# Designed miniproteins, single chains: the designs that were tried, part 34

Each design is a single chain, and the fold is of that chain. pLDDT is the mean over its residues in the fold that is shown.

## One batch from the design tools (miniprotein)

Design m1167
Fold by ESMFold2-Fast:
Structure m1167 (fold): chain A 66 residues (1-66)
Amino acid sequence: MSELDEGVEEVAIAVLNTSFTHGISIEDLERIKNASKKAGLPRTVEKAEKLIEEKKKEEEEKKRRK
């Protein structure tokens, strides 16, 4: 826990959100999750996990509809 952690996490989460809207893959989200875990960014890890779950649902829907 540091006074600059929140700023770093906000930037990382914003980049994740932007990448998600531009079609980031589950594999890339997993890499970001692992890197964030190693860097000690728990909010970014949690965000990446949620985005992975959303991507998995979207991929399942694509497979079912196509």
Scores: mean pLDDT 75

Design m1168
Fold by ESMFold2-Fast:
Structure m1168 (fold): chain A 102 residues (1-102)
Amino acid sequence: SSEELEKYKKAVINGSKNYLKLVGKKQEKKVTKQGNPATGMFALTNMLKGENLLENTKKFLVALGKVTQEEADKMTLEEALVKLREYGFEKEAEIIERISSK
């Protein structure tokens, strides 16, 4: 019947949307799947020490899952500091600015 066909179509559409959302979340988890806070923390500690400031700031933002590696490669230190502040790392951004002004 036409009612059975409509129910089938709705089930397929809803199932497909839910599957794509789960696959998207799995891809995000795959990119950050190691979720290893150590990688981000090592980048953070090194940038606060003034070691390779731009490189470590980019690594930290990528480890947070907030920017892609390709986006990070195009960023200046100033742009990276703006993103740190946006993501709640205002104090860390202030320290890096102080170090970079030497």
Scores: mean pLDDT 63

Design m1169
Fold by ESMFold2-Fast:
Structure m1169 (fold): chain A 95 residues (1-95)
Amino acid sequence: SLEEILKEAEEMVKKIFPDNKVKITLDEDGRLVVEADLPSAKEAARDFFAYLLKKKYGLSVEEIARVLGLDPEKDRETLEKNLKVVEKIYEALKA
């Protein structure tokens, strides 16, 4: 479920930023809302959520960009690079 993906993303961020509060939710319009003390923790939360959408639901980079409120053409290369980095971090944290 989306709730499980949100909780897993939150858990991954807490492993990297254990002393910081982080909470990931969706608003009534399905927009991602991230509460965290550090900008880097907010970015990590969005990146893990994006990666889990790809991993668990098989969403394309274009579909993920739209869910995150990004431009699917303009932000595509940046999102693809971020997803590859997050994949490596996620695998390390799950080991």
Scores: mean pLDDT 80

Design m1170
Fold by ESMFold2-Fast:
Structure m1170 (fold): chain A 64 residues (1-64)
Amino acid sequence: MRYRVTITKKPAVEVASGKVYGVGETIEVEDLRIHEDGVATATLVSTGNPVLFDAASVEIEPLA
């Protein structure tokens, strides 16, 4: 399932490149998992690379 993630506080980071997505940016992700510590992991649709973010610092919208 795909999700649109909008960054609202802490940036999202693409693990492979170190690329940072900041406040007001949106990314599309698959394989979204929210861990016990509030860290979210997903796969960026645009690059196929893992991305890390703080679940409390984003808005998540499921895509059809």
Scores: mean pLDDT 84

Design m1171
Fold by ESMFold2-Fast:
Structure m1171 (fold): chain A 89 residues (1-89)
Amino acid sequence: SAAKKEEEEKLIIKEVAIFMRLLRERGYTDAQVDALARDWLMTRYGLSPAEAQAVIERARAEADKLELTPAQYTAASLRAIGAVLDLER
């Protein structure tokens, strides 16, 4: 349904925002963070380069304004932590 799609889009945007923050905290440069976030979105979610870039731009613009439940925030955070761990494998 449209509502389920909207909820998943919010989760992905928040996941990417948290993922980019965690990478910066680990000492990655802005250019590396952008490249890693694009590669993650393309690999994990099957997005095109243009679609991945649009999600990154939305994460920068909208992530702090998203109304998430505690369960949704926890889900996004766990997905982001998993993404960081997958990179370090």
Scores: mean pLDDT 85

Design m1172
Fold by ESMFold2-Fast:
Structure m1172 (fold): chain A 97 residues (1-97)
Amino acid sequence: EEERRRAERELAELARRLLAAIEAGDWEEIREVVERMLELLSRFPEYAEARRLLEKALEYLEQGKYGEAEWEALNALWRVGELSPEVRRAILEARKA
């Protein structure tokens, strides 16, 4: 439980960083954030779909398909937000800032 809450807080911070990196077009930061999110989400089977979308985003980044990578990363964030109120709050706050 405590480890899960810590992971959810870290995911919320990573979600904010990912949205900022996408807005800035910082593809290296997007890759680093996505890799860290995959590590955290691998511990929780309910996030399997979000992990699949993030893996797809990394594949597109490796291919230089930045628009497709952004699309998959955003879909993954919304999927995580559907399951985590903490992450959903972070996403909504980042969109308004």
Scores: mean pLDDT 83

Design m1173
Fold by ESMFold2-Fast:
Structure m1173 (fold): chain A 82 residues (1-82)
Amino acid sequence: SSYQEEAIRLAEEGRLDKLDEVSAKANEILRTPLVQIPRTSPVELDKLLEMSLASQDPTVLELLKKVFPTEYEEILASIPEV
């Protein structure tokens, strides 16, 4: 939980250089892949993958999506649609 809070904080602050260190720890969690996204997710996993590929750091976003699926969606929702 503290690990999730730290990663989300760094992502929102734009400190992706620090997220690189956090993502290294996330790789250990990824050995046990538990992607638990609510059934009524507003965005499908395939679409989230496409969005991740369009970002500047797709690998880090992919790790965030797998480790913090709910928080990842909250980050996407924080981006204003203009």
Scores: mean pLDDT 48

Design m1174
Fold by ESMFold2-Fast:
Structure m1174 (fold): chain A 78 residues (1-78)
Amino acid sequence: LDRAVEYLRQARRYAEEGKGEKGIEYAREAARLAESVDSPLGRRMAESARIAAELLEEGKLEEAIDLLDRTLESVEHS
């Protein structure tokens, strides 16, 4: 899970820097890593990471960053 969280942080950073392609790459990898954990928290993270990647693909940077922030907050405090 910690590795998936780190990839989500990188996805957020790249999105904020306007590097959408890298943001998408890291969000997709975060989803894959979170899904492999086989826990309710991992499944929730994987779903959010997939949605964030889709938002980035659509150019919805602000929405993607907001979702990533909310996901990171929920994981770090849950």
Scores: mean pLDDT 81

Design m1175
Fold by ESMFold2-Fast:
Structure m1175 (fold): chain A 109 residues (1-109)
Amino acid sequence: EEELLAKATDTERLYIAGAMKKLGLSFRELVAGLILADKSEKVAEQLKEFAGKNIPLLLGVRIFVQREFGPDADKVAEKLGVSQETLDEAIKLAEKDLREGIRKLAEAM
């Protein structure tokens, strides 16, 4: 977590801090939510509704997440240090309950 956050630019850190404060998510939950949204259109729509007026903050965080995890889409679970089974279960859970899916992935990270 601390080591990953150290890779963010000053501008990205402002977006991360703003998104955490406005959405009430931890850094791990914020990263988990964006990764789940990248893997499922249903999760992406739920996250967009959840973010509401804070979509611009979420888009700023997405730039960071896409740089750190996006280039190797097939290796996202490996980069997060979770099993592919855990990631797949978190996606399925998030499609039914966004908050619980985010928690499941964030706790496994």
Scores: mean pLDDT 80

Design m1176
Fold by ESMFold2-Fast:
Structure m1176 (fold): chain A 118 residues (1-118)
Amino acid sequence: KEIEEIILEAALQAAEELGLDPEEVRKTYEEIKRLVEEGVSVEEARKILLEKGFSPAHIAIAFATMAIIYSIQGKEELAKEFEKEAESLFPELPEPVQSVVREMLEGSEIVKERYLES
């Protein structure tokens, strides 16, 4: 619970520094969480959010946040799906947003690598 909130807060700060609305990123994150808890696939959640008019930038940051959280929780397959769907949005993102999302996803990979060094 505490780790999830810390990661989300860091993502919201990064969004604000990019000139994005952190409240819209939080709202996007909460909608993704609800859809996934209802059994919707990450790919389908992306489609639903885009149809509802959510910004690709907000979706990508929220997906990267979810990838980090699920990676830490040991839900490797779900984390990889979020990474894949976040990357699928890169052509629709401004370069500064692409850079931040890449850094977030790379951070998730570093955490995984540390667990394999034992």
Scores: mean pLDDT 80

Design m1177
Fold by ESMFold2-Fast:
Structure m1177 (fold): chain A 98 residues (1-98)
Amino acid sequence: MEEEEKIKKKIEALKQRADTEISRYRALGQDEAAEIVRRATELIIKYIDKNPELAMEIGTAAVLAIRTGRREILDYAEKKAKEGKVLTDEEMAEFFAL
């Protein structure tokens, strides 16, 4: 009950922050970054109630995808999430090296 209320508040805060960032990136002509934020937010909301750890890892993958310009990082994180898995530190390090 209390955890459900906390998750609901986190989702509301996440949606507000995501809308702000999406609008900012679009205003700057950064449509790819805006789409990464939108996609990551949808995935986080989908998993946050069942697996908060996985939701956090999706957020990390999105930040890395934006910083490196490698959208494939988020695509791979989504694929692993469908299997109930997170990217390992070793797998994330491979994306930093390549």
Scores: mean pLDDT 75

Design m1178
Fold by ESMFold2-Fast:
Structure m1178 (fold): chain A 92 residues (1-92)
Amino acid sequence: SAKEKIKKIMDEAAARGVAILRAAGAPESVQRLFEEEARRVFEALLKGPEEGDLEAQRGMKRLAEALAADPRTARMVQSVLAVGLAEGRLTL
């Protein structure tokens, strides 16, 4: 189904983000935080524009703050999330 495909895309995007962080030498704590926050952001987006959008924004802010210790890593993760979310079909 469409929902199953969207979830698979989200799971793959999160896994790709973790792989990029690992390749960049990010510690396991940052990798785990990314996985947890990516899942929260995806779940919030699936709720729709009201409370879901606010929770998604909060999740993105927490990710940005946590990764701000390495600006290159933060930008890379944000780019991956932005592309994955923009190409994901959240309305099906």
Scores: mean pLDDT 61

Design m1179
Fold by ESMFold2-Fast:
Structure m1179 (fold): chain A 104 residues (1-104)
Amino acid sequence: ELAKKATELLRKALEAFESGNIDEARKYAQEASELFRKLAEDSPDERVRRVALNLSAVYDAFAQGKASIEALRLAVEAATALSNGDYDRAHELAVKAGELVDKE
């Protein structure tokens, strides 16, 4: 439920960015970051907590203008994998998104 809502906000962020509405894209990314932080706090599954915490950081970085659109795209794919129960793929994609933030 929470992961699905966060994933939908991220799709809206990507669509807003592609339409040139960067402020709205950053707002949706910030809202998604907050939901993933909540998921990292509330989830009993360590795999879900790990991915959610990493994604929260990437979306927060994008909202602050510190992450590329490519990092956001990888983070959206990671959130989708998490929502589908593919925790290994979600972790791999979240790590790759974080690496793009750190390579600035």
Scores: mean pLDDT 81

Design m1180
Fold by ESMFold2-Fast:
Structure m1180 (fold): chain A 72 residues (1-72)
Amino acid sequence: MSELEKEAQELLKRAQELLKKEKDPELQKRLQDLINFLQYLIKNPDDPNIEGALEQAKRLLEWIEKKLKELE
């Protein structure tokens, strides 16, 4: 539980920092949706789907980070 909560908190911080830098409205919406979802997981760490949900969140963040790097 504590490890999954820690991971969700780290992903939340990453998503919030990306949202500050992102100028694409579609990616801003995806980041906001992800932030809302990660906040839900932090409040519900006993959700049976939490591991799969965190994996999906990581993939989305990696994709957005890669997209931002391509624009450098």
Scores: mean pLDDT 79

Design m1181
Fold by ESMFold2-Fast:
Structure m1181 (fold): chain A 79 residues (1-79)
Amino acid sequence: SLAEEAVELYGEAMRAFLAGDGERAAELLERAGELALQAITDPAEKEALRERTRILVEAARAGDLEAAKARLRALAERL
């Protein structure tokens, strides 16, 4: 399923990030987000996923997960 493929790509992204390849991690996160969006129907959930994906991609390229955590916490407080 698209959701299963997305989960697998998220796992690959984490491995790439831990190996120090932020650009590869960002690419894989973008692909995982695209597949996950195809599995979601609710507009609010799609919008939240797009925003989470942008935050994670930016953090992966920057190598800064703490900034990503702060932004994700702020997003979680909005419904």
Scores: mean pLDDT 78

Design m1182
Fold by ESMFold2-Fast:
Structure m1182 (fold): chain A 80 residues (1-80)
Amino acid sequence: SMKEIEKILEELRNFYLETIDLLRKNKVPQEEIDKFKEEFEKKALEVHKLAHDPSATVEEVKAKAEELKKEAEELLKKLL
């Protein structure tokens, strides 16, 4: 349902904001934070495009969002 997709996108946005806050609190250089933002936002656009595709399933949107979160967590490990 559209509500489930909206929840996935909201959870992805919250993850992004919490991750940026965590990087800031750990005094990661602004240049590294900006690079993380650029890469995350680029991939988040792909999730949003899939979310607005009428042929896409909720499961596909969720899987793409989870893939992005996993990639972000791996980058976070390298920055912290």
Scores: mean pLDDT 86

Design m1183
Fold by ESMFold2-Fast:
Structure m1183 (fold): chain A 123 residues (1-123)
Amino acid sequence: MEEARKYLEQARKYYAIGEAKLKQGDTKQALTYYSNSLIFLEHARRILQQIGSSNETRELEAQIYELRFRTYVNLSQLDKERSSEYEEEALKEFKKINFKQKVRLAYDPALERNALQMRFQNP
């Protein structure tokens, strides 16, 4: 459990650095940090899979799926060659998050609302 929390914390740190690099216009560094965030999220997910289902693991899984969704959305906007792949991954992660998370994300000004939200609202 503690190891999964550490990987999730590292993923959040790398995601935040990616956001900062993007604001600085450093697209190459932003892509690198977002990709590293996904690697840490995968490590956290694998650890939770080994532990099995509990209320605590479900709460951590919800946080992992939400951060994976945000990361794939950002990657889809920055990487033109892989944009469609990242949009598909974002959609898969969005299907895993709960209703309360979906409502919060729909009103998040940091996310692109038009294209992705319309796809997610019409299943």
Scores: mean pLDDT 78

Design m1184
Fold by ESMFold2-Fast:
Structure m1184 (fold): chain A 92 residues (1-92)
Amino acid sequence: MPKKFTAVIDGSESIKRAAYAAAARGENVTIEVQAAKDGKIVITAYGVEDLPETENTLEVVAKATIEMKSSDSEEELKKKADELEEALKKGL
């Protein structure tokens, strides 16, 4: 199985950008995003073998998972990123 990659990004505004970047790096990625009570965002991408792993301990108040494919159009990637962000906000 591909190596799990986890990154911490501050603020909800960064969610879409991070999701796009993760999808652009591989053929297919599953992106798991967790929102902490203080507004920190943890993004975990599956399907990236050579990226460093970081384990983060945060008080998680919302969590969402979405699969992005390299075959998805820019419009589809944007829609998936928007759905991921909305799911996180709905859990806050």
Scores: mean pLDDT 54

Design m1185
Fold by ESMFold2-Fast:
Structure m1185 (fold): chain A 90 residues (1-90)
Amino acid sequence: MEEELEKFEEELRKKSADLQKQYQTEIDNVRAQAEAEAKASTDPEEQQRLLEEGDNRVKELENQLSDDQAKITEEYFKRREELEKKKAEE
């Protein structure tokens, strides 16, 4: 049972790392796009709006990453509890 939990933990660590990498790439792309569009604009109000929209999108992605990481953590705790209950029944 310990080996099952260790393998599951390793799989979740890899999943979390891959998820972080995917979101970081998307965040970097959103920031780069917003900065490029702002630089192309000659209107200060439009520049501010584009940067604010970019910042808001980044915050949404950061919140989504946090939620997804919380789900991975919840999966780990549920699996651990299940294995502990099975061990107690042996």
Scores: mean pLDDT 81

Design m1186
Fold by ESMFold2-Fast:
Structure m1186 (fold): chain A 65 residues (1-65)
Amino acid sequence: SLDELREELRKLREEIEKLNDPELIKKMEQHDRELTAQAIEEGVTEERETELLREAIKFMKELLK
């Protein structure tokens, strides 16, 4: 569900913040801004929001490698 995806993304963000790495935090914030800008420009369906959340989760997991 969307709520489960939002919770997973929140937990991943907290893990990145705990690493105290300014480069990782900067990359996280930049990607978050890019996705937010796209959502505002195009309007968002529930299906598109789900896709964007999955993309954000994937990106966060790659940063934690």
Scores: mean pLDDT 77

Design m1187
Fold by ESMFold2-Fast:
Structure m1187 (fold): chain A 61 residues (1-61)
Amino acid sequence: SAGDAALEAGLAAAEAGHRALAAAIGGTMYNSVGDREGARRAAEAAGVSWEEALRLGRQLD
């Protein structure tokens, strides 16, 4: 239905936003030798696990 399609689009947009943020955090973890703790805490604050952020950061590369 149109309502279901709109909900799916909204959820996909929110998910894309979370993925973009998680990927940015993951990229920081990959490129910043010695600041993994800061990046991990930032990922948790963004509502993603550090493992998920790292996985998404690797996909962005």
Scores: mean pLDDT 58

Design m1188
Fold by ESMFold2-Fast:
Structure m1188 (fold): chain A 100 residues (1-100)
Amino acid sequence: SSETIEKLEELKERYLRALEEAARNPQRAYELMELVKDLALEFAKKYLSKESQELLEKFLEEMLERARRMESLSPEEVRAEVERMKEELEKVFEEIKKKI
């Protein structure tokens, strides 16, 4: 569980960095989220229960759809969306962490 929690925190940090980059370059948001999604799914298959895998997969799909819309948003709207995505990321990862 200690190693799983450590890997989960590392994955969270990588996601937060990708969101920060997406805020600076919203045209790359989808590309960045897709890359972190692949890493997150490999983590989930190795370390998480089926229930936690399904929760993470659903969250990742929602994040990708939101990232796709970012290129059509104003800079102010992109910043607001990234902050909401960061808040949702923190909540989902805390829920997964509680189940480890």
Scores: mean pLDDT 86

Design m1189
Fold by ESMFold2-Fast:
Structure m1189 (fold): chain A 84 residues (1-84)
Amino acid sequence: KAAEAGREAARAGNEAARSALEGDMFMGGVAAVAAGVAGTLGLLGNGKAAGESAFNAAKSAREGGASEEAVREAEEGGRRAEEA
């Protein structure tokens, strides 16, 4: 279901954002906001938009210095949201 996939994408995005916050607090914050938006869009049943927001969270987290594993998990969460 899109809502569940959106929540998982938000969780993965928040983990990547947390990793990024140690290197760049502002880029980590941007990633966290994008992850939150992904969760909200999933709740509204818009899996495609939730996935796009989750991918944006992963990109911002990567720019903030998040670990490669956290970024990969966020991107995978976004793909699952788009498929739901």
Scores: mean pLDDT 71

Design m1190
Fold by ESMFold2-Fast:
Structure m1190 (fold): chain A 86 residues (1-86)
Amino acid sequence: SMEEEKKKLVEEVEERARALEEEAAALGWKLKIEIVSVEAKGNEVTVTLRIEVTEPDGTRHAARLTLTYKLVDGKWVLEDGKLEEL
């Protein structure tokens, strides 16, 4: 079902976000990635993320990342990504 496939996608996105936060922390950066919205339309899902980064010197940046996935043969494929600084 679409709800089951969407749940798998959200879990994959969350796992990747946690991995990236851990990698950043190892380098002295503070990275916070949060899912803002998940919208499904047909075989396509758009995930919107808020990204906050704090550099070692305390400088802060924020961005919105919009990722578009398509379900192809039971697998999610990333088709597009858009990054907007906030």
Scores: mean pLDDT 86

Design m1191
Fold by ESMFold2-Fast:
Structure m1191 (fold): chain A 59 residues (1-59)
Amino acid sequence: MDVVEAAKQTVETAIEMLKEGKISPGLALGRAGVGISALNSAGKTDLAKEMAKKVEEAL
């Protein structure tokens, strides 16, 4: 599995579950943080910043 695509899906899933009321804001931040960290480790810093902003806007 492409690490970048997997990380992006992790963040998107956390946002979707938060919007659906399935997880708490704290749990969503924790799950999204894993994906954002993976993106930063892969050198996708701009994408990681975009994903972090999407999570913050969903809160």
Scores: mean pLDDT 81

Design m1192
Fold by ESMFold2-Fast:
Structure m1192 (fold): chain A 92 residues (1-92)
Amino acid sequence: ATAAWKATVAAVMLELAEAAVRDPAAVEELAPALAERLAAATREAMLALGYSEEEAERAAEGTREATLETARRLAADKELAREVLEEVRAAL
């Protein structure tokens, strides 16, 4: 569960950072689907760790909102997008 969640975080951050560096407009189109993917992974990981469904849903909601905000920041800040891209690639 934790390994799968970490892999999903890396994949989502890689896609957002690559899009932000190449075409910031593409980030707005990709962000909702990527946010849902990461939120689902967070919910599944929380449930696998023994948290309640209510706690898992709350964590998923927070993850979705945080992912959307991160996407907006990356689209607005090309230097940040480059730094995130380098960090994610180094972690893969």
Scores: mean pLDDT 85

Design m1193
Fold by ESMFold2-Fast:
Structure m1193 (fold): chain A 73 residues (1-73)
Amino acid sequence: APKEQLVAQLAEIAAKLSIKGEDDLALEAFSLAIKNGATMDQIVNAVNAAKAEAASESVEQLVAEYQTLLAQL
């Protein structure tokens, strides 16, 4: 996958983890997104999107998606 797409997905998962109360993992994922070129606008957009979607995914699903993205970076 393109790096830009991976970074956007990483920011989205980080925002969803933050909403679920997984603050340590969320900070780790946001830090990795920024290190890999995420803009503040991408992070703000990810947070706003995650607030609308907050009920749809479990913590376990989000952790699995995070691990998949880490393997692709």
Scores: mean pLDDT 79

Design m1194
Fold by ESMFold2-Fast:
Structure m1194 (fold): chain A 68 residues (1-68)
Amino acid sequence: SMEREVEELARRGREAREALDRASREGDAVSQVKHASELTSVKSELRKLAERSSGEVKRKALEALEEL
């Protein structure tokens, strides 16, 4: 379902954000690029879901985007 897609993307985004923050603290430039790219990809997919959905699904996708 689209609700599960939003939940999975939100989870991936949070994991990528945590990994990016960790890599930044450790000065790991290669990992920073990798995790920033994943975060950008997740945000793009959440934006697409928000654009093609309505109601609760759209609200949750937009909330996930604001948290990332």
Scores: mean pLDDT 88

Design m1195
Fold by ESMFold2-Fast:
Structure m1195 (fold): chain A 88 residues (1-88)
Amino acid sequence: IEEELEEAVKEYRKLAEENADNPEKKKIYEELAEAAEAARKGDLEAFYEEAKEAYYLAALYNGASEKEAEEKAEEAAEKELKTLKELL
């Protein structure tokens, strides 16, 4: 798991750099990298907040309203947090 999280951090940071010409996508990948880094450190609170922000931005990028983005982000972050807790 630690190796997988380290690779996820590297991959998301690389995707952020590759999307430098798309600020919205860049920010999404930066938040995903921060979520993976928080998970690697065992910081579940930081993981939840960063994951929620990443999914919120992704939903907005895909045309969701702010309310829809909030609902989708909370649901996705809660599911991922539950999965992470089961793996730790």
Scores: mean pLDDT 81

Design m1196
Fold by ESMFold2-Fast:
Structure m1196 (fold): chain A 76 residues (1-76)
Amino acid sequence: SVEEGARKQGEAVRLATETLSAEQRAEVVAELRAGLAESDAAPEVKELAARAIDAMEAGDAEKAEELTIEAGRAAA
């Protein structure tokens, strides 16, 4: 389901935020921001995704997971 897909993406983002070094996390964040800028997603989805990326950059794994799930729900 969309809900299960969103939760799996959130779990993946949480794991990456917890396990990557600050340098690796910054590299991934830059790539994600570039991908988001080229995305055709609705503005509301892009806002949630941008906030999730900001949380990942800050090392806030829980917030990054929550916002990723919300972005996934909004995209469907």
Scores: mean pLDDT 84

Design m1197
Fold by ESMFold2-Fast:
Structure m1197 (fold): chain A 86 residues (1-86)
Amino acid sequence: MSPEEAAKRVRNLADYAASTLEAQGHTAAAEAVREEGEEMARAILEGDLEKAREEGKELVETIASVDPALAAFVEEQLEKILEDLE
């Protein structure tokens, strides 16, 4: 997978998670998820995979604080994205 495609998938996944949390009334968590998703996407584009993994972990922990089931889904998708990067 290209870094550009991976960054796009991360942003789309973060937007999906944030929208789900916002619909549940977790507006602050949704905002944090969007910001963390953008930081992860940026790290991927910069080739900093260690930072990308760190940001991804923070993203999952933010979601898990309010929606553990959504966090598990997002974690699985992020792991697949990172595994497909060189």
Scores: mean pLDDT 86

Design m1198
Fold by ESMFold2-Fast:
Formats: sequence, C-alpha cells, structure tokens
Structure m1198 (fold): chain A 81 residues (1-81)
Amino acid sequence: KNEEDSKEAIDLFFLYSQSRDDFVRYRLQMMRDTPVDTLIGYIDQMQSSSVDPSIFTDTLRRIQQAHSDNAELVSYINSKL
C-alpha cells in the first residue's frame, strides 16, 4: 500500500531521470503492462514525496508516453502537473 510505494516511486525517478537508453526503454516497456490504478498510486506517492520537481515532471511525462492512448490516465497526470 503506502509502505513500499514511496520506495518504488523513488526507484522509478532514478531509472527515468538517468536518461539511460537501457533503463528508459526497459521501464517504459514494463509500464505499458502496469495496471493504470497502480500507476496512479505511484503518482500520488511521488507527489507527496520530497523529490526534485524536475524528476517528478520527467517521470510523469514518461508515464504519459507509455500510456498515451489512455485518455483517463493522461488527464489524471495532467491534473498533477
């Protein structure tokens, strides 16, 4: 629920923010298969965490790219930016 979500969010931040082809492609591929409600949970935890705003924004945009055909998720992410 909440106890592991913050740690997972931080790990996601570093994977995406590194802008490493291997990390970025691997995570985007995995995120395509990740349930939307789980991603929303991560976004909520990230927003409540004291992470760098640029890392947060970059991570959200990568999630949007992986799920660009899901209008509901895209709208939710836009509400957090």
Scores: mean pLDDT 63

Design m1199
Fold by ESMFold2-Fast:
Structure m1199 (fold): chain A 79 residues (1-79)
Amino acid sequence: SLDDQRQFVDDGVQQIINSPRSQRFRTAGNFGRQSALNNVSDDVFQYGVNQLRQNGVPQQVIDSVKSGRQNELQRLLNS
């Protein structure tokens, strides 16, 4: 459901914010990948990206989230 997608994104955003600097890129990339696997809609995903920006997450970490999602979407399309 849309509520389940939003809860998933809220949880993922919080995990990235709370992750140590040394693991933040891995956590971000994994969240991106999982957003594709869990069929999170683009609108709900963009809501999550906005929350990361509002919480001061660096653009490079946000780029890791987007890359993780895009790479998984490409893999699924080729399967």
Scores: mean pLDDT 88

Design m1200
Fold by ESMFold2-Fast:
Structure m1200 (fold): chain A 76 residues (1-76)
Amino acid sequence: SREEIEKKFEELLPELIEAFMKEYDIPEEARPDLRRVYEEFKPRLIEAVLAKDAEAFRATSEELVAAMKRVGATYR
């Protein structure tokens, strides 16, 4: 269901942000902005999962990663 998918994205958020920050050496000051970007993309990812649209999910995930990298670069 939509609620179950939304719950999974919420549960994964802290671990995904932590892993991303560690991998790209992003400072703690960027964490709120990284979370904001994730929240902006989350609805599009949920819709792609519900539609079983693997291409839309892949494309949106790539856009999310690029956006998070841009945020991280701002703090370097």
Scores: mean pLDDT 82

